# Designed miniproteins, single chains, continued (3), part 98

Each design is a single chain, and the fold is of that chain. pLDDT is the mean over its residues in the fold that is shown.

## One batch from the design tools (miniprotein)

Design m11394
Fold by ESMFold2-Fast:
Structure m11394 (fold): chain A 92 residues (1-92)
Amino acid sequence: EEERHKKRHEGFLKTVEAIPEELARRGEGLSPEAQAILEQLKEALKAGVPMEKIRELVEQLSEVLQDILTGVLAIERGVEAAIQRQEQERLE
């Protein structure tokens, strides 16, 4: 339960940490704005911030990055699935 929540945050953190490497492989760098949002997202994930706040940060990152990265899409899908699951558990 709580351990599952922690594993979920750790999974997203690993994906976020891979984004700079994904951009480097494409010959692209992080803008200062994208870098600031990435650091904020990493800190939020380490702090176990609610998925709703993680979603807001991922949306901001996606908006600043002109190209849609596989890592960003994976985080967006994972966060949305986590929010949907929390809503289902609340109804039970």
Scores: mean pLDDT 72

Design m11395
Fold by ESMFold2-Fast:
Structure m11395 (fold): chain A 80 residues (1-80)
Amino acid sequence: SSSRHRQLINDLRSSIQSGIDRVRQYSQNRDLQGVDDATQQTLDQVRQLLTQMGWSDEQIQASLSALQQYIDDLRARLTG
């Protein structure tokens, strides 16, 4: 249904945004464990939501790789 699809899209956006905000906060505090935990939690939540949306394993892996790269770049900028 369109309502479930909208909810999943909203949950996906919220999970990514919350994850990025946590990575930023932990990176600024030089809390490497916090960064790793926030990154892993965000990737796990995104994988679960994309699976519920019916994405293929290949599409999920490509999306998670892109998100991981974005987080790694953000971490590098904030901890340098």
Scores: mean pLDDT 87

Design m11396
Fold by ESMFold2-Fast:
Formats: C-alpha cells, sequence, structure tokens
Structure m11396 (fold): chain A 107 residues (1-107)
C-alpha cells in the first residue's frame, strides 16, 4: 500500500527530527560528551530497530529514501555535536554508530 509506505516514512522522519531536536537541546544545555553519546546511541538503536522492522514492507525506492533521510539526519547530528564541543573521540564514536546502523540497513 502506497499510503502505508508514506505513513512509515513519516514516522521515521519524525523520529529523526526528534533525534536532531535532542542534539540541539544537548548543545543548548551544554551536556557532557558521555551524556550526549548515551542519548544519541539510545535514539539510533531505537530508530534502527524501527527501520529494520519496516524494511520488508517498503519498496526498493522507499528503502533508499529512508536510508538517505537517515544519512542526512546523521550529518546534521554530527555538525550539532561538534558545535556543542564534542571531542574528536566522541565524534568518531558517533560516526561509527551511524556506519553500523547503515550496514544493518544494507543487509
Amino acid sequence: SKELEEEIINEIEEELKKMIEEMKEAKENKLDDETMLRLFKNRVESITQKILTYKPLLSEENKKKVIEKFKEAGKEILKLAKEAGASEETLEEMEAIIKEALEKFEA
């Protein structure tokens, strides 16, 4: 169903938007690296599980669209974390978490 796929994409988009908003709040509240990383990891794990659950219900075009939206959100998160003063080590760990999630989507 085209309508079901649109609903799934909208749900994933809202989850990605929440992840970005959480990182903006982390920046505003000057959260430490450990707290930012923990919140980020928990959100990515939740979103990854949702994407993997919905993946069999999506067309190849919509799977690619979801992956691209995830990649773009990941770039924005890394930018926000860097602006929040995250260390290079924390940024590398965040990038590794994003890469691991993407590898799971491509399997």
Scores: mean pLDDT 88

Design m11397
Fold by ESMFold2-Fast:
Structure m11397 (fold): chain A 82 residues (1-82)
Amino acid sequence: GKVKITITIKFTKDNLDNAKILLIEIKKLAKKYNCTIVDVKILSDTEITITIECPNLENAKTLVNEIKKLAKKYNITVSAKI
């Protein structure tokens, strides 16, 4: 069955532009791994949560690893719950 992932992005206020770029890149990566973005919530000036559904656990794990690599490049903290 489909696997649901919750991604939490935490960033500083001065890094908002990079957080927006990361969100766009997450959308592209989700499509690449046949995952669908179900929901995006802006919780505060420094926190965004994204809910993503993937067709299987392997695609979900690959997507999370790629997102973590991008987050490190942009100096953004990412946590993921599968």
Scores: mean pLDDT 86

Design m11398
Fold by ESMFold2-Fast:
Structure m11398 (fold): chain A 92 residues (1-92)
Amino acid sequence: SEEQRKEQEELLRKALETVERAHQQGWSTDELLEKLRELGVSDETLERIRSALRITGSYAGAYAVLQIEAGRLGLPELVERARQLIQRVVRE
């Protein structure tokens, strides 16, 4: 539904902002995942984020998982935002 789509879009936007805050504040993987769980991110998505963070060794892994979720939901603005955040991490 339109309402469900808006709720998913807002959750994903807040999740991206939370990863950006984690990067700025130097949060551990466990702290980041706890904050994302509190927002309502599913256990399946949290496990994908954990795995991606381990593989990439950077916050780029979390942004990549959220970019895929934005793509699945048909949210091009958030796909592009996540892409820009990945580029920022890689340039550091």
Scores: mean pLDDT 87

Design m11399
Fold by ESMFold2-Fast:
Structure m11399 (fold): chain A 78 residues (1-78)
Amino acid sequence: MEKEKIANMEIEDLKKAFIDELLELGVTEQEATEWAEYFIKKAEKESKDKAEQNILFVELGRKKIAWVKQQIEQSRRQ
């Protein structure tokens, strides 16, 4: 299952996937890396369980990616 796979992944692989998707959307490497580090820190504060931290990181990342996509859509309406 998707959640089980995410829970058993290395955080560095999840971080790379998140950064790569933001780069594809035109976000700078610096901004993508800063957001990834922020979400890792936030997940670590919310849970001591590594699997739960991975899931929280992915959820935060998905929300950020959705937000960036919305900003791109709004820019097209200029």
Scores: mean pLDDT 81

Design m11400
Fold by ESMFold2-Fast:
Structure m11400 (fold): chain A 94 residues (1-94)
Amino acid sequence: SELLKDYKAAKEEAEKLLKEGKVEKISWEEFEEIFRKENKDKAKEEEIEKKIKELRELLEKEGFEEEVLFGYTKDNKPVVIFIPKEEKIKELEK
């Protein structure tokens, strides 16, 4: 039940931020591009690509949406939110 509470809270916060216009829905491909740009000076390209692949596999395994919520804070820091699928939430309620 703790996992169910966490998933519901994450979805509720995501919906709130979308309504407030603080984040927008982007494709996984757009997220990959942003992730590459943010990390280009911090890691080798091969390490970045490996992390992207591992993250996508983890998100698919854990039942998260392919679409990502993306925005910026007041200090122009990127904000990324992954949304759990409705089906995953319903499975945890059974």
Scores: mean pLDDT 75

Design m11401
Fold by ESMFold2-Fast:
Structure m11401 (fold): chain A 66 residues (1-66)
Amino acid sequence: MRAFSEAVAEHNIEVLLRSDVEEARKLAEEARRSDDPVERTKLLLEGAVYVLEDAVLRTVERREQE
């Protein structure tokens, strides 16, 4: 369950996570430019972390709307 301190932090994280979605898009574009499979994998994994965090946030938002 989310604690009070986590609820307060979640509001700030929401703003940051929206920026992280844009960062993930940039990392995906950089990965497409990389010919090195190791570099590509690193960039894609970093982007996946941002997208996953945003997906969790969107699930919470959707639940509150309902």
Scores: mean pLDDT 62

Design m11402
Fold by ESMFold2-Fast:
Structure m11402 (fold): chain A 98 residues (1-98)
Amino acid sequence: MEEELREQIERARRIAEEMGISPEVAEFLIETRREILLNRDPALAAEKRPKILELSREETLRLLREKGYPEEVIERIEREVEEALTSGEAPDATVDIP
């Protein structure tokens, strides 16, 4: 049970690092994802893995608001996520064309 959550959290951390998200924002995103996964059936969470990346933005905002996080923090997270998504576009790293 904990292993599935750990895998999802580790993946989120790797993606955040690749996107260049700051460690503070990465921790908030990881915590928020943990709550999303805890609220959903583990079996369903595994199936919805690809959609979790897309839905995490909307659900992250919702969960942060429900938890009573200040709007300033939510806005900051939104900006960082948008910047990371834009920077995370790594097209083909120079392919050695023979």
Scores: mean pLDDT 54

Design m11403
Fold by ESMFold2-Fast:
Structure m11403 (fold): chain A 65 residues (1-65)
Amino acid sequence: APPMSEDEILELVRRTADELVAGRASPEEVDAFVETMRQLAETLSPAARARLLAVVEELRRRVAA
């Protein structure tokens, strides 16, 4: 996919992660999101995959706080 579409996906993922944190999402909701992101990562370029997984790891840290 072109870099622009991957950048849009990453921005949407960051916004969704922010909403999950702000909404104090349940552990089940966070786990479901993480699993969806893991599956999505397999369809992305290596660079976009690394960025996506970094956002997921930040989400896990933020929810744990």
Scores: mean pLDDT 78

Design m11404
Fold by ESMFold2-Fast:
Structure m11404 (fold): chain A 89 residues (1-89)
Amino acid sequence: MEEERREELREKALEALRKAIAGEPVPLSGEESAEIAELVEERGELEAYRLLGRALLGREVRTEAEREEVLRKLEELRKKVLEAKKAAE
């Protein structure tokens, strides 16, 4: 089901966000990255996950100010994801 698939990808993204915030490398396969990107296209909210992940993992930033802005959004997104995760359990 799409909902089950979304839950799996969401958990992987949440783990990736946690490790990225901690400054640890996150092992993501190309398939997992593609699936997350597809969800971003369907649900604009996930676009932040991709941008934040790329900024921390792939250096998808142009200036230091933009990097700080991305980190700020990552922190806000992390709190939202953790809140939703807590509600799901």
Scores: mean pLDDT 57

Design m11405
Fold by ESMFold2-Fast:
Structure m11405 (fold): chain A 100 residues (1-100)
Amino acid sequence: STVEKIKKAIREAQKEISEKYSEEVEAVEDDEEKMKELKEKVLEELKEELLKKEYGKEAAKVVEILVEAYEKGLSNEEIVERLEKAGLLDVAEEWRKQLE
């Protein structure tokens, strides 16, 4: 399914980025300011790696929505609405099913 391919792209990109930045994350984990800067850099590079993969544009949009949801404290209903507005209807339907 499209959802499974998007999930695979995100998992593979997250693994690559996590392995690359693991030591840097440990070095700054107690520094809130440096951790914020590192998270922004990691997110940008994660999106670039996603764009190289099948369904990469869709996967990058999912990551952007989930990061915004975490930062703004969005509800599951608001996450579904954001996914639908982004044209990610299959992802929105799967997210809604996980709430039942």
Scores: mean pLDDT 80

Design m11406
Fold by ESMFold2-Fast:
Parts: sequence; structure tokens; C-alpha cells
Structure m11406 (fold): chain A 100 residues (1-100)
Amino acid sequence: MIKPIPEFLSRRVKPDEKLQELLRSSGATKETYTVREIFSYVLKYLYDNKLLYRDPETGKIIVDLSDTLLGEILGIEKATLEELFELLLEYLEKHGTLIP
């Protein structure tokens, strides 16, 4: 699992079609994005769809991705916000084209 590193956040990626669809649904209009920009659009998607809640037992921010496009893309139903962004980085590394 790749941890968020500031250098990775500044890298440009061309998303695959599924991720591009999600980004466009959140108001994105570009062909390429920094990882930081992708995180910002994903976070906007989560807020706009009310998918974020605080777990009363742990106090952690939990993301419910059941029956969502993002859940389909990442292959998960629920995750912490931290786990979500780690999985998103892995997805971008595997399916995105890194641009210099």
C-alpha cells in the first residue's frame, strides 16, 4: 500500500475512463490532473453525495461507497478516508498514465 507522499501529490496523471467519468461528475474539465487535484475532486464527490460519516466507536471518518461508481472503481464498499486515498493512489499507479 502506497502512503501519500508530497512528491506523489504533485505528479500529473491522465485518469482512465471510469475515473475521468467520476471527476467530470464533480465538475472537472481537464484531460490531466495532479494526484492532489484528483484527491480534491474525489473529496468533493464524497461531500456532494453525503458519503462521509464519523464512526461513533472510533471517531474515524468512514466512507460508504456501497453502490457508487467510486466503490466500483476501487472494489470496496466501506473504508476510512485514509484507506480510500491509499487505494486511489494504487489505482492511479496501476491504471493511470503518469505524465512528466
Scores: mean pLDDT 76

Design m11407
Fold by ESMFold2-Fast:
Structure m11407 (fold): chain A 86 residues (1-86)
Amino acid sequence: SMRTGTGYAPAEGNKGLVGSSMAAIAHAAAQAGGDLERGFELADRYEGKVGDAPEMAKRGMLEAGALQASGEVVGDYAKATATAPA
């Protein structure tokens, strides 16, 4: 569902932290012998602890891709979530 208000909050100081956490979870799951799908599942479960703005977390993840050398992880995660049913 789309919402207005604080749906997307850049939060300069929080942007990298949230994005890095999501990317790190996805990457760690893949490296642990799983696949990236397990990574996005873990990230989805972890979003429940991040807060009520998962859209903001996704944006942070995209932003973190620019801060990390492995921006490809962000792209794969976005593709996986786009393919998943609503």
Scores: mean pLDDT 44

Design m11408
Fold by ESMFold2-Fast:
Structure m11408 (fold): chain A 80 residues (1-80)
Amino acid sequence: AQETIAREQERIKTSSGKEKALAYRRLGDAYNRLGRYQEAVDYYLEALNTPGLSKDERAVVAANLVAAARGQPSPNPLPL
């Protein structure tokens, strides 16, 4: 999880649009796996606020956000 977090933070600095939004989603998934639900919620919100995701991709991130807000595992996690 820590290596994934560092990698995705670097991706956020160097990417834009969809790649940046997916990096935020991966950070949300990583923090959710660590049981750090507040940070997971914050990163999922950043993903939704970043342009480039399709309607379907936004719906998946929103579902993961709701799960994190409830202290539950992500229903649609991306691979690490």
Scores: mean pLDDT 78

Design m11409
Fold by ESMFold2-Fast:
Structure m11409 (fold): chain A 79 residues (1-79)
Amino acid sequence: DALRNGDYEATKEYLESLLGKTVDRATLLEIADGLIGHAHLYSKEQLRELAEIVAQLQVPPELRALHRGVVTGLMSFVE
């Protein structure tokens, strides 16, 4: 599991593979749990880059608040 192992390149590739697709709740929660729960395994630079990719993900209107919360949570480890 790339997200939980701190595998930056595999995690980045996974997140980039989701660009241009509509992300569902389960996928967004998996990203949140994997990255926020294991943020200590990544450098601040890596987390900033991953947060920027997550911010570009497309979500349905009902998930926009959750999506914003995930991005904000990730950025809290960068600042």
Scores: mean pLDDT 83

Design m11410
Fold by ESMFold2-Fast:
Structure m11410 (fold): chain A 71 residues (1-71)
Amino acid sequence: MSKVIGGVADPEAGALTPEQAARITEASKLVADALEGKISLEEFRERMRELGFDEETIENAILAVEFHRKQ
């Protein structure tokens, strides 16, 4: 059977640290604020960068917000 014990860091990303969980919670608040128009997409991008998210993750989040704003 396949074992991933020696290389478990990425597979165990689903078992988030409290710090990672807090970052995701903050990101969810930012998405909600952006969807409600409480913050601009530029402010959303800056706030996501401050939380330490990658450019790819930020761009995907912006696309999702724009899509959902249109509905």
Scores: mean pLDDT 71

Design m11411
Fold by ESMFold2-Fast:
Structure m11411 (fold): chain A 87 residues (1-87)
Amino acid sequence: SMEHEKKLKELVELAKALAETVIEQLKAGKLSSQQALDYAASIEGIRRTIERLRDSLEDEEVRKEAEEKIREIQELIRQLKALASEK
């Protein structure tokens, strides 16, 4: 539905902005490894919600775009966890 598509886009923007901000703060030495991992867990929660919304979409093209955004978020989570483990 249009409501699910809008919510999905909002959650994608939120997850990406949060992940990018946390990565930047971690690189700047403003976050501990534990704080970074706690944020990674929160972002994974948002990603799971995005996946559930994707599964409710009937438009194949919109679903494929959502799958691409989910992969981008997974990569940001991976980068965040890798940076956290280096400290």
Scores: mean pLDDT 86

Design m11412
Fold by ESMFold2-Fast:
Structure m11412 (fold): chain A 79 residues (1-79)
Amino acid sequence: MLSEEQFELDVDIALVEIGAAILKNEAERTGDKELQKAADEVSRLVDEANALRETDPEQARELIDKAVELIRKANEKLK
């Protein structure tokens, strides 16, 4: 059974995947190449984190934290 920390990681991965999908949708709607690049980078980090989720959850967490920061910066540029 997953520890609480691993469960929280799984939830955060799912939330970041949703965030990446939203960024991609906004990029397609606006034609913003910076948002497209941010969405692609977040998706890559999610794929890497998902691959490491069970074998190296600490590294997966670091990748997800980086993805969250990229989503935050992309949202700030939209203001």
Scores: mean pLDDT 79

Design m11413
Fold by ESMFold2-Fast:
Structure m11413 (fold): chain A 76 residues (1-76)
Amino acid sequence: PSLTFPPTTPLDEVVRELLGREPKVGDKFKVSALINGEWKSAEITLKPEDFGKTVGEIAAPKIGPIPRSVTVEKVE
């Protein structure tokens, strides 16, 4: 049910693997990463400006810079 990606993975690749379709505005998923010994998680809702970014770039404002990997879960 969850998938793990490098933070440099393109958002469209993450969404295709997770949802089986192209990303669209309003898509929701949960991101989790181990940051400074703590698991941080946030729900991401895709906005127009998120397209063309990596999963790490869209997650960083919510949970901080991701050093190695991010786990992504389908919410809806």
Scores: mean pLDDT 80

Design m11414
Fold by ESMFold2-Fast:
Structure m11414 (fold): chain A 90 residues (1-90)
Amino acid sequence: MLSKEEQEEIKKIIEELIKKTENANKDEMVKKVLETFKGDFEKLKKALEYAIKDESVPLELIMALGEALIKINKEEGEKLIRELKLKKLK
């Protein structure tokens, strides 16, 4: 579970990404995610876990967060995405 401080930081980052990617295609979204997180796999992982639970986050951005994780570490990223799909509560 994310701390309140981590959730607020991640929420702010996600809101900025939504604004920056309003008219972006998938590749542009992934690029903006990678630039924003600067290869920080753990921070990006926390952002994806937050975004999946936040109904206001566009599905396209959630997919871009997952693709960015795979680009940083393919094995760990693919494993995390499978685990999150299995733990999906609504």
Scores: mean pLDDT 76

Design m11415
Fold by ESMFold2-Fast:
Structure m11415 (fold): chain A 71 residues (1-71)
Amino acid sequence: SALEEEVAARMAEIEALLAEARANAGTPQGEAKLEEAERLAMDVLQLLSLARDEALRDRFVAHVQALMAGL
């Protein structure tokens, strides 16, 4: 679906931002990337809430939690 494609695209962007945050841990650049990733994740959660897609929301949350493990 268009929603699943949009969420997948935003997830790839979150993964890239979190990888940059990890590479720059403890720096203002790393903090800015982490904040950007968190903002994007919240936007996706809002979109999923409006769409009432609980299964896609649960998959998204699980993936983000796995990516943030060790940050």
Scores: mean pLDDT 85

Design m11416
Fold by ESMFold2-Fast:
Structure m11416 (fold): chain A 72 residues (1-72)
Amino acid sequence: MPSVEEIKKRALEIIEYVKSNPDLSADELRALVDELVRIEKELEEKGFHDPKLQMEIGSAILYLSTQILLLE
């Protein structure tokens, strides 16, 4: 299983990618949401607590989920 540091790095990479790419397809948005949800769950299961990162992940999930709804 990846380390906490690798999981954190991946979360930040996805968040930055989302901020840089506003014209993602619905399928791409769903894939990114699924990955962020998995990351959030893995961090919680490892007992990792970072309010800033958790807030950024939650905000990204909410943003992407809203974009998916607008495309459907």
Scores: mean pLDDT 79

Design m11417
Fold by ESMFold2-Fast:
Structure m11417 (fold): chain A 85 residues (1-85)
Amino acid sequence: VPPASPEEQAATFARLEADIDEIEEKVKNAKTRQEVIDAGIRAVALSIRVVGDLLEGRLTPEQAEALLSRIREVGKLIDEKLKEL
């Protein structure tokens, strides 16, 4: 598959960053363990999406690495939030 245009890759990256931001806010504002678990499921689904977008050329390897690093940090927030609940 030919790589997407740099403009399309930038748009994909921005959309996925926004999706991560939404999940981070859901974790931070969670009041129950179930809300944290639901956010965690969304984070896993998003990591699969990032890998898929990388394989389809919609992300550069560097963009995918940055997004997966952010998702890993969300995993740490989930662990911290579960200790509070």
Scores: mean pLDDT 86

Design m11418
Fold by ESMFold2-Fast:
Structure m11418 (fold): chain A 63 residues (1-63)
Amino acid sequence: EELQRILDTIRKIRELLKAGNVDEARELIKKEFPEIYEKYKDKSVEEILNVLVQKARELLEAR
């Protein structure tokens, strides 16, 4: 399910950021959500994370 994939990715990104692995967090976003990464590549990982959270919320509500 796409929603579960987004939620799992958000959790992994937060763990990487807590560990200071910002580059790994960016690569994870690029791997899992290349379209979002391309659109927001000039933004911080925190801002991209907010976009993913919003997308997950929209998918949950659209069910």
Scores: mean pLDDT 79

Design m11419
Fold by ESMFold2-Fast:
Structure m11419 (fold): chain A 97 residues (1-97)
Amino acid sequence: IKELEELLKKAVEVRPELAEELRELYDEIVEAYKKDKSNLNKLLLETLKYLLEYLVTGKEEDKERFLALLEILELVPEAKEFVERLKALYEKYEALE
């Protein structure tokens, strides 16, 4: 979680236009994971990590990792709200390029 918090700080610094939504999503996913370390919450945390890496680095490799995990999450109805928010952030970032 400390590593993920550092990534969030870097992502917010690089992309201030996404800062508010990123912080909200981060807080919700981290809080869910702290309350229940389920496989779903672990996968959400990992997917968020790769999104933050991609926002910081802009590397195709980080984008591919994020999209691969997002595709798996799309198969899980319980993750629908988080998937929509992760997609919205990704689409906003792509539109800024």
Scores: mean pLDDT 82

Design m11420
Fold by ESMFold2-Fast:
Structure m11420 (fold): chain A 66 residues (1-66)
Amino acid sequence: DREKLLKAISLRLLAGEERDRERAEELLKKAQEYKPLSVDEVLEILRSLSPEELERLRELGRKLAE
């Protein structure tokens, strides 16, 4: 449950920072498979995190994106 949330949010963070539309769509699709989240839910979670926590999420997302 929490693990799926963490995976979904990490992929959503990467998708939001991705400049390639096709890659961003692929990341969003993978995120939805773990846990569907609204834009507002994603923003609320990300706003609560420190810069160090955000970087850990980026690392996790990159490993999941492969």
Scores: mean pLDDT 83

Design m11421
Fold by ESMFold2-Fast:
Structure m11421 (fold): chain A 67 residues (1-67)
Amino acid sequence: MVVVIDTSPAETRAILERLRAILEEYGFDPNMSPVDISKELASLSDDKQAEIRAALAKEIEAVLAAA
């Protein structure tokens, strides 16, 4: 296999669950699809997007490190 920047399905699910949890704390619908989550993130101010992305990056890194 070629080297790719992809996670396993299990890691992807964990990342998405972390994303949903953080978005729920910001008042987002927990039943949103990943595409809708991305659109809702885009509706936030740039500063809020940066804060959420920083928090998500920490959670993603924690999930990947745990794998």
Scores: mean pLDDT 66

Design m11422
Fold by ESMFold2-Fast:
Structure m11422 (fold): chain A 77 residues (1-77)
Amino acid sequence: MEEEIEDAKKVFTEQYERDGGNLEEWAEILKEILKNMEELLDIPEEVRKELEELIENKTKENLIKAVALLVKLALEH
């Protein structure tokens, strides 16, 4: 789990930097992923709120945290 989460954060960071760091585009992608996961999984309300806050207050660091939480949710379900 921790290894998969760290790998996902690294992959996202590398892709984000390669794409020129478009915060708006990546925030929209992560928002769509969260929406799709909500339809398939029972996401705890506190985790959903945390993800929404990270995506809305978008910085590179917050998007990386959102990726980590999304991967953790996928691995736990």
Scores: mean pLDDT 80

Design m11423
Fold by ESMFold2-Fast:
Structure m11423 (fold): chain A 116 residues (1-116)
Amino acid sequence: MLLSAEEAAEKSREAGEASGDEEAKRKAYEGMKEAAKTKDGEGATKGGNGAARAADAAFRSKDKEASEKAAEASGGAAGAAKEAGLLGSDPTKSTAGAVAASGGGASAWLGGGAKM
């Protein structure tokens, strides 16, 4: 079967931590794409959380380009989780709001760094 959404997102995190190059961008995008494939709340939630972790790992690497690529993936995953929530996913299981907050957090670190 396909790699789980969480495993795909975890590879995105590893790539974002290891480098700020095209591989980090590609892996982050793949994580977001897997989250989008799972329209149900649980699948989208796992993919979204993984992509958000990729953004955090890239930020910790202090590589701004890797951080930006991972933040883009987190935003896409947050959108997928929100859509799953709107489709009637259980609000306690659907972390659409939490994933959106994680995506916002990824954007915030980028903006906060620029505004320091």
Scores: mean pLDDT 47

Design m11424
Fold by ESMFold2-Fast:
Structure m11424 (fold): chain A 94 residues (1-94)
Amino acid sequence: MVTGTFRGSPAEVAALLLAVAKALERAGYEVVQVILSGDTGTIEAKVDNPDTVVDERAEAALPVTGVRMVVERISFKDGEIVDVGIEPPRRLAP
């Protein structure tokens, strides 16, 4: 089981949680819980043997807010997400 906790603006945290969940699912993890409470978001996922790094690209966009998050890498230590490589949000083509 791996756990991650993120803080930021509500829209950024929501987009980040969605992108992280997609990346974890692509890597074979089962996302079991996502909690969003104001500026704080927490995710929990299951896997039989967690990697130290997940190199999966995933994108999430919140159309109403215009926030878009691209996750390129997730790093773990002792079953906790310690770092998430992200690209700066960019506008999609018109």
Scores: mean pLDDT 76

Design m11425
Fold by ESMFold2-Fast:
Structure m11425 (fold): chain A 66 residues (1-66)
Amino acid sequence: TPLSLEEMLRLLDEEVERHRDSPLGEFLSALTRLVNELLKRAPSREVEDRVQVYAGELLDRRIAEV
């Protein structure tokens, strides 16, 4: 089942908490802040769709490396 952007951001926040004392946690925190800023400055369905795809790919790669 595909995840919504809100669900992806929730999972990012959970992973930040789990890895708060590691470089991965710092990276995920920065990524979450960047995504939120982009959505705030240029809210659109196209931006949401692209962010969801890219965030999902980045999460899959980074979580697999842990």
Scores: mean pLDDT 64

Design m11426
Fold by ESMFold2-Fast:
Structure m11426 (fold): chain A 73 residues (1-73)
Amino acid sequence: ETEIVGETGGEIAKILAPYLDKEKLAAVVTRVTNAVMNKDLEEVKKILEEAGLPEEVKKKVIELAKKAIEKLE
């Protein structure tokens, strides 16, 4: 469970690293990881929208979050 969330957080961090500074990256990854643990895809979408990321990047992170939530079942 925690391991799946950690792996997903790592992949999300790699995707977001070019777009966010270190502090914002850590905050966004933590918030998204917590939302995934709570199986709250709506919160993931909200966090990414607030971060001002490109649409293609948001879609990729949302897809990873969906897969992680499915694995937590």
Scores: mean pLDDT 79

Design m11427
Fold by ESMFold2-Fast:
Structure m11427 (fold): chain A 74 residues (1-74)
Amino acid sequence: SMMDELIDEAVELSRTHSPEEVVRKLMARLREAGLSLGQQLEVALAVVQRLYEEDPERADAFADAWVRLLEEEL
């Protein structure tokens, strides 16, 4: 699905990009895809869960950046 593709892309980008860069790119892609806020949160949670399996510190940094940047957009 499109959401699965976005999750995979964000996880892959996290290997070579800062958490803020990954979140900004993901937010732009979610907006372009026309996903609801609920769907956007579902994608973000799935990314955090996948990152946590590899590196909990990276997962925490992504989650922190997501919350901060989401508040900027609201």
Scores: mean pLDDT 84

Design m11428
Fold by ESMFold2-Fast:
Structure m11428 (fold): chain A 80 residues (1-80)
Amino acid sequence: LPRIIDYNIQIQQGDDSTIVTIDVIFEDGRRARIIVTINGGDANVQVQIDRDRAIITVTGGGQTRSILAIPDSQQNVILS
């Protein structure tokens, strides 16, 4: 996989839900997008990068999910 050069996290908090958008940028210009919808409570996001792997761990709504960023993909996850 291409090396990861950057990532961006955007958090949009509402009264009943939080939407987290993570964009991962690879050295060849490809991107991965992960959109997490969390129903209820606060969101916690951790990103672990190891050269060509980015693992995003999202905690919210009493649940935890770990998601691998895949080039040219969009992944949608719901925590409730």
Scores: mean pLDDT 78

